# Designed miniproteins, single chains: the designs that were tried, part 49

Each design is a single chain, and the fold is of that chain. pLDDT is the mean over its residues in the fold that is shown.

## One batch from the design tools (miniprotein)

Design m1694
Fold by ESMFold2-Fast:
Structure m1694 (fold): chain A 70 residues (1-70)
Amino acid sequence: MYKITGHVKPGVTGQQVKDVIEKLGGKVTNFYFGPANFVRAYVESSKSAEEIKSGLLSTGYFTSVTVTEL
């Protein structure tokens, strides 16, 4: 299980972030979209933290992203 935290660019929605995580093979178990475009998600995936991080960064949605294994 992974904890994803980061900031998205203006205009990116929480639903767009959830959809991308799911398309990357992550199951979102908890999701928070907060002030200043902050995102926190708890995700079940068979992919590595590096693969998830690279996939999220490739979308162009994120200004910063951290993926932590739990």
Scores: mean pLDDT 86

Design m1695
Fold by ESMFold2-Fast:
Structure m1695 (fold): chain A 88 residues (1-88)
Amino acid sequence: MEEEALARGKEGNQALYDEAERLIEKGKEENDNELIIEGEKLRYFVETGSMRLYKAIREKTPGVTQEDIVEEAKKEAEKKAEELKKKL
């Protein structure tokens, strides 16, 4: 059941996952750190959303939707993106 919840989260965001990897691959091919950063940001959004959905299902928290999880993931990802830019 937790695995099914994770699969549903990734299924809805599979296109975003694919685009994130495409951006990362293009960045690596062109040695463009900016493209790599954008790809990793998008990938982080998808991964964070899926993990939070898994936790919500595990804790049986009713009313938590994928949209709510994505909203919180955006805030955290923006903060992490700033830190990531400093490291890169």
Scores: mean pLDDT 60

Design m1696
Fold by ESMFold2-Fast:
Structure m1696 (fold): chain A 63 residues (1-63)
Amino acid sequence: MLSEQQKLNAIKTANRALEAGASNEEASAAAKLVAEKGIDVDKLSDEEILKLGREAVKRGLLA
C-alpha cells in the first residue's frame, strides 16, 4: 500500500507533468514511477518529470 506522502507525491508529479506538456499517459506513468520508487517530486525539475513519464511509458508501466 502507498503511504499518504507517496500519494501526494504522485498527485504533484501528475499535475506538474501535465502543466509541462505531457500526455495523460506520460503524466500517469511518471506519477506511478515516483510513488513506487519513493522519489521526492519537489527535488525534480519539470524536464526530469517529463523524462520519467516518457521512460515509464516505453517500459510499458501503463497498459
Scores: mean pLDDT 76

Design m1697
Fold by ESMFold2-Fast:
Structure m1697 (fold): chain A 79 residues (1-79)
Amino acid sequence: DLELITAASLGAAQAVRDSGVPVDRLAVKLGEDSITVTVTVNGATGTATVPRHEDPEETFQAAYDATKAAIDKAVALAA
């Protein structure tokens, strides 16, 4: 579903902007049952997976939350 992929991508992008963290790479994958977000910060990679939602607004929020978690992991690993 293009709308759900778009919502997930926008949610992830908004989380990066709101974080203020210099993210080098962002990847969002919409799977059958999950949304997986991978971010790279200063050579360190963080990944977070959340359940998939069929509502675009819920998908945006889920991707936003996953991206925030992935950024936190990457930052912790980057020291």
Scores: mean pLDDT 84

Design m1698
Fold by ESMFold2-Fast:
Structure m1698 (fold): chain A 75 residues (1-75)
Amino acid sequence: SARARRVLDVAIETLRLIASPEQQPAVDRIAEWMERLLAGELSFDEVKAELATLRDVIPEQTLREIERLIGAAYR
């Protein structure tokens, strides 16, 4: 939906503003997964699994906040 796209675009833009230079590649990967989720190429469960792979570079609490935000955009 157009509303879900706008919400996720704002979320990714916000993540880019607060992320450190070392975290920017991880934000790029999250943005790619969000585009694929919106296109129906990935499910929300697949995106959650991909987010878990970033645990070494992004704090677990931040990953949980990203997951909640994505979930809210799809409700």
Scores: mean pLDDT 78

Design m1699
Fold by ESMFold2-Fast:
Structure m1699 (fold): chain A 99 residues (1-99)
Amino acid sequence: GALAAARAALDAAIAALRRALAVAPDDQKLINRLIAIMLQLIGAQFLLDQGRVDEALAILRAIAGDLQDLLSQTTDPALQAALQAALAAVQAAIAALEA
């Protein structure tokens, strides 16, 4: 179902952000921003578990914007690949919830 697909996509997004953190340069502002996005994804999972789909969608759309902004600033191929994977997973979660 749509919720199961969205949950699987959010798990993939969190895994991709963990990879982004592992390959991130020693830049505390970037690391803090990646951690903030990961915490927002965990918050979106909690909202979905509570049936609060509209609130989860609002957070996921904000996260997609943040990931697009980070990608526009990223030149490191490994970090870019991890951020692209995270963005694709977030977009998949949004699509599943909007179906």
Scores: mean pLDDT 89

Design m1700
Fold by ESMFold2-Fast:
Structure m1700 (fold): chain A 79 residues (1-79)
Amino acid sequence: SAQREVIIEALEKIKEKLSPELAAKVDKLIEQVKKAKSLEEIDQLIREFGDSLSESDKKAFLSAWKEISEELYQRLLEA
């Protein structure tokens, strides 16, 4: 699925902005997403990932997600 590939690329970019410890957890999520058979399964995996994180790790992950989203939005405005 093209949507799965886009999600994997987004997670790879988010991973680059995280601590090595949290990046290792995101690597495991990426591996699971690569094996997922549907977008519904991917959504569930991301939800379970979020629920598995400490409060500080959730905060760091969400901050990185926001930063990647802002970068994509800015590039769209400049295109």
Scores: mean pLDDT 79

Design m1701
Fold by ESMFold2-Fast:
Formats: C-alpha cells, sequence, structure tokens
Structure m1701 (fold): chain A 55 residues (1-55)
C-alpha cells in the first residue's frame, strides 16, 4: 500500500540520508510520488507538475 511505501521510504532516509545534490533530487521525486498516492486528485495533479519540473 502507499502507506507501507511511505513508511519504508522514511526508514530508508533515516538509515541513509541523501548526501549529494543528485541523491537529494532523487529522494525528493520519490517522496513526492509516494505522497501523491495518499492525497486528493487536485493535490496529485499539483505534485505531478512539481515532479515534471524537477525531472
Amino acid sequence: SAEAELQELIQRYIANPPKSEEERLAAQIESLRVLSKLLSPEEQAEIQQIIAKLS
């Protein structure tokens, strides 16, 4: 589930925090993708726009 994915993601970032600009960007995009699954359709559309700008 998206909630399980979010919990896994948080645990991974606690264990291995992003150390470079590339890792931070990848972590940010991954976090936004997982979070979007838990949000409203309106919020999901906004997050998709943010991901597109970061990609």
Scores: mean pLDDT 79

Design m1702
Fold by ESMFold2-Fast:
Structure m1702 (fold): chain A 65 residues (1-65)
Amino acid sequence: MEEELKRLQQEIEEKNKKISLYETGAEGDRIAAEAYAKVDPTKAEEYRKRSEELQKNAEKLKSEL
């Protein structure tokens, strides 16, 4: 019983780590988009698209929890 709960907790923790990485990546891309918005709006849009895709991946992983 405890072993199964520990395993599930570890799996949840690993998935949460991946979700956090995707969310952090998306946030980083958002910051990059903001930085580029003033100098290169096209590049900013590119980073925004990547941020959206990373958020979508995080959402998929969250649904698995």
Scores: mean pLDDT 81

Design m1703
Fold by ESMFold2-Fast:
Structure m1703 (fold): chain A 67 residues (1-67)
Amino acid sequence: EEDEFLKELAEKLNEPVSKIREGIKTLEKTLGISIEDLKNIVENMKKGKEAAVAANKDILEKLRAAG
């Protein structure tokens, strides 16, 4: 369930799952963004909402940098 989501993010960002997992913990502490919030963001990106995609790229880059 959650592990599949982390694996998908790791593959998309070209980072190991361990780094993604730690990045999520860091984002939750610093920005209040939970794993559930990230799931909703990825789901909205998959729906092709261009304005949401731009905002969501910023959050995903923060996730990558935080891990």
Scores: mean pLDDT 71

Design m1704
Fold by ESMFold2-Fast:
Structure m1704 (fold): chain A 99 residues (1-99)
Amino acid sequence: MSPPVVTMSWASPAVEGQKNTLVASVSDASPPSMTVEWYRNGQRQPVTYSPVSTDTRGLAWQEARLEVVPQSSDKYEWRVTHPTLSSPLTVEADWNAQN
């Protein structure tokens, strides 16, 4: 079994008040059963998911995309649930206009 690797990025440089997309990528997961949930200030957000795909190693990957108008006061988190994890993995995103 392989625990998932989770990354997050803004599709474009984050600018407060301008519509953008947060992209969470989950990769290297085995078995391929995983769930990703997005939260803004503790509120669950609607998310568009890519199909779960497997690479040549048999490891699963999936992207979750959230369209959002960034605010510097907002806290964005996503939670990954996977059989290899004793508890869901929570990844926090801080808004930062400088990459």
Scores: mean pLDDT 72

Design m1705
Fold by ESMFold2-Fast:
Formats: structure tokens, C-alpha cells, sequence
Structure m1705 (fold): chain A 66 residues (1-66)
């Protein structure tokens, strides 16, 4: 099924927060450790529970063995 409007909004907010962390900290998005740190910081700043859940899932996926 397609995402609900609430899930779409959460994705937009999650992506915005990650971009803001990368831009603010100068993190290298090609460095997995720096990307994970940026996503974790974005999750801590998120006030939207769905966006926070999406960011936590992204951390889990990035930390998973290749």
C-alpha cells in the first residue's frame, strides 16, 4: 500500500532533519559512522513520533551487517 499522508509528512520531516544535521555539522554522508551520528541527532531533535520512528529504523538499517 502507498504511505498515508501522515507517513509522507513524517518522511519529509525526517529527511529535512537529517539534511539540516549534515549541513550544520559538515558531516560526510559517504562516511557511514558520520551519517549514523547525523541520523541519531536528527531523531533526538524530532518532535514527530512517526519521523522519529523512521529515523530510528534508518539507524538500524545503517548499523546492520552488509
Amino acid sequence: ALPTPEQEQAYIEAAKLVKEEIDETGADPTDRDQLIAAVKRAAEKSTNPLARQLLQRAVDELEAPA
Scores: mean pLDDT 78

Design m1706
Fold by ESMFold2-Fast:
Structure m1706 (fold): chain A 95 residues (1-95)
Amino acid sequence: SHNDRLIEIVRRLSRQGRVEEGLQAAADYADALANASPDEKLSKYYKAVSKALEYIRQGKPEKAFEIIEKETSPEYKDEALRLLEEIIRLVEESR
């Protein structure tokens, strides 16, 4: 459900032409989830997602995928990659 919330933040703001704000808001939300999580793997997952969203905002999606590959645990990689692909799709649709 938190991944759905991240997608919804980007989708809503991107539809308003506020893509950069959407990516920043999603990155801030992911960072807050990381700081609130007592589980180390889940905390690292959301911290990696936050960094990846910042790279997408900077126009560096290749670095976003690199962060996910390197900084997420194996059980979260497929979920994180699907999240990034959906967010990049929403950003591209806003062009």
Scores: mean pLDDT 87

Design m1707
Fold by ESMFold2-Fast:
Structure m1707 (fold): chain A 81 residues (1-81)
Amino acid sequence: SAREEAEEAVRNGERDLAEGRALLSDPNASKEEILRGIGLTLRGIGDLLHAAILGARNGDEEIGKKAAEAGKKFGLEIKPL
């Protein structure tokens, strides 16, 4: 269902943003780890936006709120649609 897809996108986005933040905040990170951290951050942002769009399309305010709250935890402003 759209709800299940959106919840999975929120979980994947939060996981990827957390891992990306850890890599990008590590002063000992290799160039390869920095590039991975950037990729994870971009993927995580995309997943949270996907969840927000699914919530908006289905009138699911709860999933839109979850995506926005997940984004806020990582300093991202995701507008509830």
Scores: mean pLDDT 85

Design m1708
Fold by ESMFold2-Fast:
Structure m1708 (fold): chain A 88 residues (1-88)
Amino acid sequence: MKSKGPYMSAVELVTGLAEKLAKEGKMSEKEAKEWAERFIKEAPKATQEHIGKASAAVANTDLSVKEKLEKIFEIAKKLAEEEEIPEW
């Protein structure tokens, strides 16, 4: 069985962030879980670097916490896809 390719650091980061925000009452536990699960499923190759760049892009915006998370997801997913975009 060959499964090496750990995205565990990114998975742990998004899960931990979502849990922290739900615990702080900034979003519901359901919304936090849905965001983290969607991120893991739809951007499984997003790294901590992709998440960091996405976070930096929204840091100077007047968006709510939920809106910032949605933008982080979109940007991180796009960055991860750029690494695997086929040239067909």
Scores: mean pLDDT 69

Design m1709
Fold by ESMFold2-Fast:
Structure m1709 (fold): chain A 82 residues (1-82)
Amino acid sequence: DELQAEYDREQARAAELQAEHDKLTSEGKKLRDEYVKASKTDPEKAIELRKKMGEVGKKDDETSRELAREQARADALRAEMA
């Protein structure tokens, strides 16, 4: 079944992107917590952490856009199989 095989491929890709999104979200939260602590005692470290937070956020935005695209493709294939 070609539709089932294509759906399985899109689901696997979406799962990988979801895992990456979850990882980036977790990393961003850790950096934010460290930033809050550093902002009180180490302004230089706070600046570096803010930069890293920006980098993580950019990667998460890119991952989220691709995840949404793959989810839309999977939904379309699922509708075709229904």
Scores: mean pLDDT 83

Design m1710
Fold by ESMFold2-Fast:
Structure m1710 (fold): chain A 103 residues (1-103)
Amino acid sequence: GSEERLRVEELDGLALIAYAVGKIVGDPAFAAKGIKRCLEELLALLPSLSPELIPLLLEVAERFAALCEEILALDPNNEEAHEALQLAKELIEEAKKLMEELG
């Protein structure tokens, strides 16, 4: 419902803030850790998420994957960024599977 949509949008905003702050202060680990926490919360929301919100969650997860790839381009050995990217890919695959099962 509306609270689920708001939570997905809040997590999108929080991850973008973490990325921006990490970039400004030169701390890619801070950025990756923030994105990872948001991905963990999105993954926890997915099983109870209304079907109409799955495309929004997919869009957000794909954006987070791109941000993790940008962090890894600057810091290839960043453990948190590798973990966040793997979690984003898992979330994308699970969301796509749910969309196929519902459509």
Scores: mean pLDDT 87

Design m1711
Fold by ESMFold2-Fast:
Formats: sequence, C-alpha cells, structure tokens
Structure m1711 (fold): chain A 85 residues (1-85)
Amino acid sequence: SEETIKKIEDIYNEKKPSLSPRDQKLLEDYVKKAIELIKQGKLEEALSLLLVESVRAFLEGRGKLAEVLNQMAMVVLDAIEKQKS
C-alpha cells in the first residue's frame, strides 16, 4: 500500500545519515526492491527480502544496517497482519 511505502521511505530518510556510504547504497538497493515488491502486492516476498538481508548484515558485523532493515521488515509484517481480517 502507499501508506506502507511511505513508512519505509520515512525510515530510510531518517536512518540513512547514520550509515556508512557503502551501507547507504546497500540500503537504497534493498529499499528499491522492497518497494517494487510491495507495489506488486508481494508483501510476504518483501518481508522475506528485508529479514534475510537484515540477518546477513548482522552476521557481517553491520549492526546499524541490520537494525534499519529489521525495522522496515516490521512495517511490512504489520501491513500483512492488517490484511488478515
């Protein structure tokens, strides 16, 4: 939904300055892919992408990137739960 996309973009804009240039580029790439999936109604795929990349970032010692990706994943999870009514 447009509301879900706006929440992800708001997180991206808020958190981007706290990340290294390399992690900013990675976050931008993941955000673009997640938004594309959300626009296609593929919320479970968007959630999976964000969670997998969050775990990968954590294992690679990129804790700040992992936290941002996890926060975005929770936004997508909330959107999925809202559709179950």
Scores: mean pLDDT 87

Design m1712
Fold by ESMFold2-Fast:
Structure m1712 (fold): chain A 62 residues (1-62)
Amino acid sequence: MLEEEIEKLLEEAKTVKNKGFREIAVGLIDQAREALKAGNEAMARALIKQARRVIETGKKLE
């Protein structure tokens, strides 16, 4: 489930027009994938939450 959320969130991050926010969001999502691979689900969830906020802020700036 978290793996599917990470994949979907990565696709959303790629649609962010602001380059800075897009790069930050992608970086956070990559870190979330690594945390999940390491078995650190709590860190993966926290990173996903941060990535979502970055995506929302980037989209707001349009």
Scores: mean pLDDT 83

Design m1713
Fold by ESMFold2-Fast:
Structure m1713 (fold): chain A 72 residues (1-72)
Amino acid sequence: AEAAREEELRRREEAWLARIAAQREKLAALVEKHKGKTAPSEVEAGRLLAEAFAELGAEEAAELLRAAAEAV
């Protein structure tokens, strides 16, 4: 009975960590891409997204990142 619960928790944790890692990589790549190449305001936009990721959580930050990526 315990095995099913442990598998579910493990999958949830692994999936969550993978999502966070993927979003961090994406955000870091975007910040690096615009670092020193564009106006300072674009670099500051990257900082705002990073702060939103930390404060709002992965899901809300991912939505903001997707919207920003589509606009750029």
Scores: mean pLDDT 62

Design m1714
Fold by ESMFold2-Fast:
Structure m1714 (fold): chain A 88 residues (1-88)
Amino acid sequence: AVRASVGSFYNEAELARAVVEEIAAHPDAERMRVLFIDGGSTDGTSAVLREAAAEHPDVIRYASLPGAGPDPVANAPEAVAALLAAAR
């Protein structure tokens, strides 16, 4: 079974890196599907997530939602739903 999850980030580059490392180290990483959504970060968070998606294309996908801020799921739920559907 494949585990699907969504993670949102805004100006949390350190946390984003830690989460990516945890996913990559997971024993079932190959069965995971994760969509990371960046709300328009300016601290390098977007670059961390983009790089992770490039390194783990079968597991991690990245989407940018500029202007959504610290909670893209709450601030743009319709856009997030569309991105999640497209990321499958």
Scores: mean pLDDT 73

Design m1715
Fold by ESMFold2-Fast:
Structure m1715 (fold): chain A 60 residues (1-60)
Amino acid sequence: GSMATARQQAEARLAEAKKRLEEIDKNKDSLTPEEYRQKSLEAIGEILRAIGDLVDIELA
């Protein structure tokens, strides 16, 4: 553990959120439609937030 830059933290969050979405999709048959919807939207929301953070960093 070193101090991560804001960029590195945002990139790590993006990677984790993408991995989570892939795991949700792989396990969709073991989830209810509501669980799949909720988890997928949450992961997509995290992806969008991380992209927003990266855009803000590039514009600074």
Scores: mean pLDDT 81

Design m1716
Fold by ESMFold2-Fast:
Structure m1716 (fold): chain A 74 residues (1-74)
Amino acid sequence: MESELAKAQEAIARYLEHERQGDLEGAARALEEAIKSLRGILKQNPDNKVAQDTLARLEEKLAAVRAQLAERAA
């Protein structure tokens, strides 16, 4: 559990840095890593409200970043 939490925190930090740099591809990858780690936490503790709320917010941010990437490709 601690390892997955540390990975999630590190991935979130990388996402914020990529977003500040305008690196949408890097931001998307970091969000995917954070989401994967949060899903790992929830697999062991499904009732972890903080992890559930964080996962929902990161999934929403990933959808927004992917929409921006799709618009850039068009």
Scores: mean pLDDT 82

Design m1717
Fold by ESMFold2-Fast:
Structure m1717 (fold): chain A 96 residues (1-96)
Amino acid sequence: SAKKLATNIKKAAEEAKTVFEVEEVLSFAAMAFSIAKLLFENGKYKEAKELLDEIKEAAEVIAEKAEELGDKKLAEEARELVKEAEKLKKEAEEAI
């Protein structure tokens, strides 16, 4: 389930303690974003929106954790994912 994947990513983001763990969680969040894009491309706008909302929340936590750990580049990559998720979420909302 895409929703269960997003929930697990958010929990993993909150529990991450090392740069390596934050990088892994960001990779899973990026994978979930690819799933959200596929849902959007297939006209599943409501499902895409729900998944994108969870991805955005997870990516925000990842960015904060990366910044706390001193990895500015990783924090910037996570913030870029937040922006991409917000943009696609808005497009999904307008398509409903």
Scores: mean pLDDT 85

Design m1718
Fold by ESMFold2-Fast:
Structure m1718 (fold): chain A 66 residues (1-66)
Amino acid sequence: GSMLEDMLEDAARLLAVKQAIELFGVLPESITVRRVSDEELEVTAVTPKGTLTLRYSKADLLAMLS
């Protein structure tokens, strides 16, 4: 992957961390990022209070970074 791909994955991880804090008030114990296509990332955040599975489009992540 390129620097851009790494930045998109990092943005998706950051959004998942924010969501875990907002929903559960805790930091996730683990975060896994999976490329489900060239256009979408899936993030799984495991917390002591529950697991979040979130999908983000590349276009939405790029808009957030711009």
Scores: mean pLDDT 83

Design m1719
Fold by ESMFold2-Fast:
Structure m1719 (fold): chain A 100 residues (1-100)
Amino acid sequence: SADELLAELEALVEEALAAVRAGDRARLQTVLSRMGELLREILSRISDEELKKKIDQLEMALVMAFLQALSADEATREALLARAREHAKRLLEVIREGLE
C-alpha cells in the first residue's frame, strides 16, 4: 500500500500541473483537496513527528506554488511550476523515508 499511496500522490501532482497549465481553477481545487486527503492518510502511517512536520511544510509550499502559478503570467507560471516540482520531489522523498 505504501507504493500505491506514492503512485497516487505522483499522479495527483501531474494532474495539478496539467490543471494549472490549462488555467482550470476548479480542477486544481479538486486535485488539491484529493491530495490533502491522501496526505492525511500518509501522515496516519508515519510515527516520526519531525518527518510529519516536514511533510506538512512541503505540502503547504507545494499548494502555495500551484495556487500562485494558476494566477501568474506565462514566464512566472513556469518558474512557479518548476518550484512546485522541486517541492513535490522533496515531499515524495520524505514520505518514502517515513513509510520505511
Scores: mean pLDDT 88

Design m1720
Fold by ESMFold2-Fast:
Structure m1720 (fold): chain A 75 residues (1-75)
Amino acid sequence: DLNKIYRIETEDGKSFEGTVEEVLSEGLPQLGITLKGDDLEKVYQAIKSLKKIGDSVELEVNGKKVRITLIGEKP
């Protein structure tokens, strides 16, 4: 997980790329998505479901539709 790079995209065309930590701590807030209650666990489990480069998942977080894609990994 620490070595994997993800892209998160919103329905309004905004995106952020980074590690799981960066997506959760910086990416979601920059995209205007506030994590509430179980949202953090929901997003984390979605990210953990992505096993191969090119895998993607769509979910709704606090009323916003997002797509998360595994785009690469650090050497």
Scores: mean pLDDT 79

Design m1721
Fold by ESMFold2-Fast:
Structure m1721 (fold): chain A 100 residues (1-100)
Amino acid sequence: SSEEREKALEALEELREKFLELAEKLNIPQDVVERVLEIFEEAEEMIREGKSLEEVKKETLERLNELLAEAQARGDEKTATALISLGADFKVEIDKIEKE
């Protein structure tokens, strides 16, 4: 629905702002920040194109998990922790909207 889509876009914007604040606080590398923002921009586009929230959730979490795996492989604990937190918050917010 248009209301569900609007809520999902608002949730993504709030998560984006929250992530940017955390990234600044933790000094997360700029390349990681840019990749996270690209993932969110793609999620927004999927929502605007009318893709299901389940499909958006799956695709977005898969991309965040790939970035998490890269951070873990290089021993970047701060980036890994930030990405785990972001992925969990994203899932909770989308699941909440989908249930409504």
Scores: mean pLDDT 86

Design m1722
Fold by ESMFold2-Fast:
Structure m1722 (fold): chain A 65 residues (1-65)
Amino acid sequence: GPLEEKKQEALEKMKAYLEGLAQLLLDSGAAESAKVEQVGENILRLTYVKDGKTYVEELDVLLLL
């Protein structure tokens, strides 16, 4: 239905945004590695490594709707 379509669109747009942020971290030298993964039905995870430390940020796309 329309709500499911909006959730899917929000998920795709947010994933693209986080992938862009991950690439920016790598290109600027702010992170040694960076990746974006979908770890749940509506949960995206950004993982990056800086100065040997691993940082993890998770986003529930439903909180944006």
Scores: mean pLDDT 84

Design m1723
Fold by ESMFold2-Fast:
Structure m1723 (fold): chain A 91 residues (1-91)
Amino acid sequence: SLDEIVSRNEQAAIALRERDLDTAVSDLQEALDLQVQLLGDEHPLVLQQRKLLEQARQLQAEANPSEEAVLQLAIDVEVNDGLLSIYHVVT
C-alpha cells in the first residue's frame, strides 16, 4: 500500500539523519519494491525512488560520506515521501 511505502521512506529519512546508511538503503529498497508492485517499473515516482536508492548506495560505498550529502539525500527522500502522500490523497 502507499501508506507502507510512505512509512518505509520516513524510516529511511530518519536513518539517513542518524547516519545509518545500511538501514537507509534497506528501507529505500523495500519502498522501491512495494512501489514497483503498486505503480509499475516505469512510473515517474518509481524512477525517482530508484534514483534515491542509487544515491544512498553510492554514499554507503564511500568510506567517509559527507554530512552535507547524507543530509541532502534525507531531504530528497522526505520530498519524495511528500509527493507520494499527495498522490495517495488525490487517488
Scores: mean pLDDT 82

Design m1724
Fold by ESMFold2-Fast:
Structure m1724 (fold): chain A 80 residues (1-80)
Amino acid sequence: EEILKKLTEEEKEAFEAAVTPDSGSPLEQRRRASTLLEKAKEIVKKYGIKKIEAPRDSPVAQELKRNAKELGVEVVLKEE
């Protein structure tokens, strides 16, 4: 119970970091997005998340949408 609470909060922070663009070169952003994408996929699959809303300009969100059928989740890309 406490582990799930703490894990959910840390997972939320990791997901927010994945969708928030930081300064950096496009190559560095893609590499970082790839790592964060794998973590986001694990979170979605592990907890059975059914709907995700994220910024359209997020590389991680775009990849999650492409894999939405495999993950069994609905991904909605929002404009800022």
Scores: mean pLDDT 61

Design m1725
Fold by ESMFold2-Fast:
Structure m1725 (fold): chain A 56 residues (1-56)
Amino acid sequence: MLTEEQGEALVEGLAEHNETPALAGLSAVEGLEVLARERGDEAMLAAARWYAEATA
């Protein structure tokens, strides 16, 4: 269950993970968590946790 804000953060975070070579060795979840923590983006952090559960 994602809010609209969390869904937008998920899409943006996945796009940035794909475009960031330094994150290429990380899983999508790990890349999203790194980006969320560096930015203080709580919506992206929540989206990363949801994505981990949805893809498990």
Scores: mean pLDDT 75

Design m1726
Fold by ESMFold2-Fast:
Structure m1726 (fold): chain A 71 residues (1-71)
Amino acid sequence: MSLTYTREELLEVYEKNPEIEVIALSAPGSSAAQRASAELSGRLHAAKRAIETGDAKKAKGTGTAPEAPAP
């Protein structure tokens, strides 16, 4: 079947495996990781935008203090 990663799936995997984000944010030029990170990067990038925009309620109990009316 084709790959179907939803923001929820990405969030769960992202939280469970923070290494995935690190891989995606890895320096350009990674050999094997680049292939995987390229796909994940696209999905994560879109998911983060949606979350940051406020489509998904962000956890405020974590200790974050943006205190900014605008994101």
Scores: mean pLDDT 50

Design m1727
Fold by ESMFold2-Fast:
Structure m1727 (fold): chain A 92 residues (1-92)
Amino acid sequence: SELERRAEELRARRLALSEVTLRLLYKEGKLSEEEYEEGLARLEAMYAGLPEHAQRVYEEELERLAGVETREEIDRRLAELDEEAERLRAEL
């Protein structure tokens, strides 16, 4: 269904934002190397569980997020995804 597809696309976009967040926290020295590697492994496993169309959305979102360098920008984008998820739930 269209709603299921949109939900999977939102999951993919949140996953991409999680990867950018993880990389930023590591760059800022807020994560150890072990915590960073564990985080990446978890994200890789989640990506592998996505359907092909959602994996594509994840890759496209990572490209869009390439210029994101601040926690404030990440928090703003997360709030936007949360709002989209709430709207989607209202349609279910």
Scores: mean pLDDT 84

Design m1728
Fold by ESMFold2-Fast:
Structure m1728 (fold): chain A 83 residues (1-83)
Amino acid sequence: SRADIEAQIKVAEEMIKEIKKMIKEKADPTRVTFLLISAGSTIFLVKKMAKKFNDEESLKKAEELEKELKQLQKEIQKMISQS
């Protein structure tokens, strides 16, 4: 349902917020990477569901979260390479 899509978007947003906090606090890159993979899977599911139900608003939100997650992934990769 649309409510299920909105709930998964909130889960993805909370995961991204936690990833940003972990990066700021210089947490273990391995632990951050696992959360990043989980967030990516959640966003992928939301994007797929939004496309199936023609939910353009949720699809746009999922694409914005996907773009933000890709930027965070690059930051984590840089931390691993320089640490």
Scores: mean pLDDT 83

Design m1729
Fold by ESMFold2-Fast:
Structure m1729 (fold): chain A 97 residues (1-97)
Amino acid sequence: SALALLLALLGGLFALAGGYLGVRYAPKELLPHAIAGALAGIGAIFEALKLGNAAEAGLDAFSGGLLAAIGAGDNVLARLLGLLGAILGLAGALLGG
């Protein structure tokens, strides 16, 4: 489904954005989670755009979004972006699987 791929792609983009803000602004103790979230977001984008695999891209966006939200610390915007990435990624995975 084109909708499943779009949701997975958007989830990956939000996971990447949340992870990036976590790397820049969250406490250094949470840096591994922020980096993992950003990398999983990049993986989700690659899987959606190059492989067309909405289910796998959506699951990577879900995992990346959760990691980005954890890695956000007290940064509300990074946390919201990570959570939104997780929700959109899960929706893309469910519609793509």
Scores: mean pLDDT 84

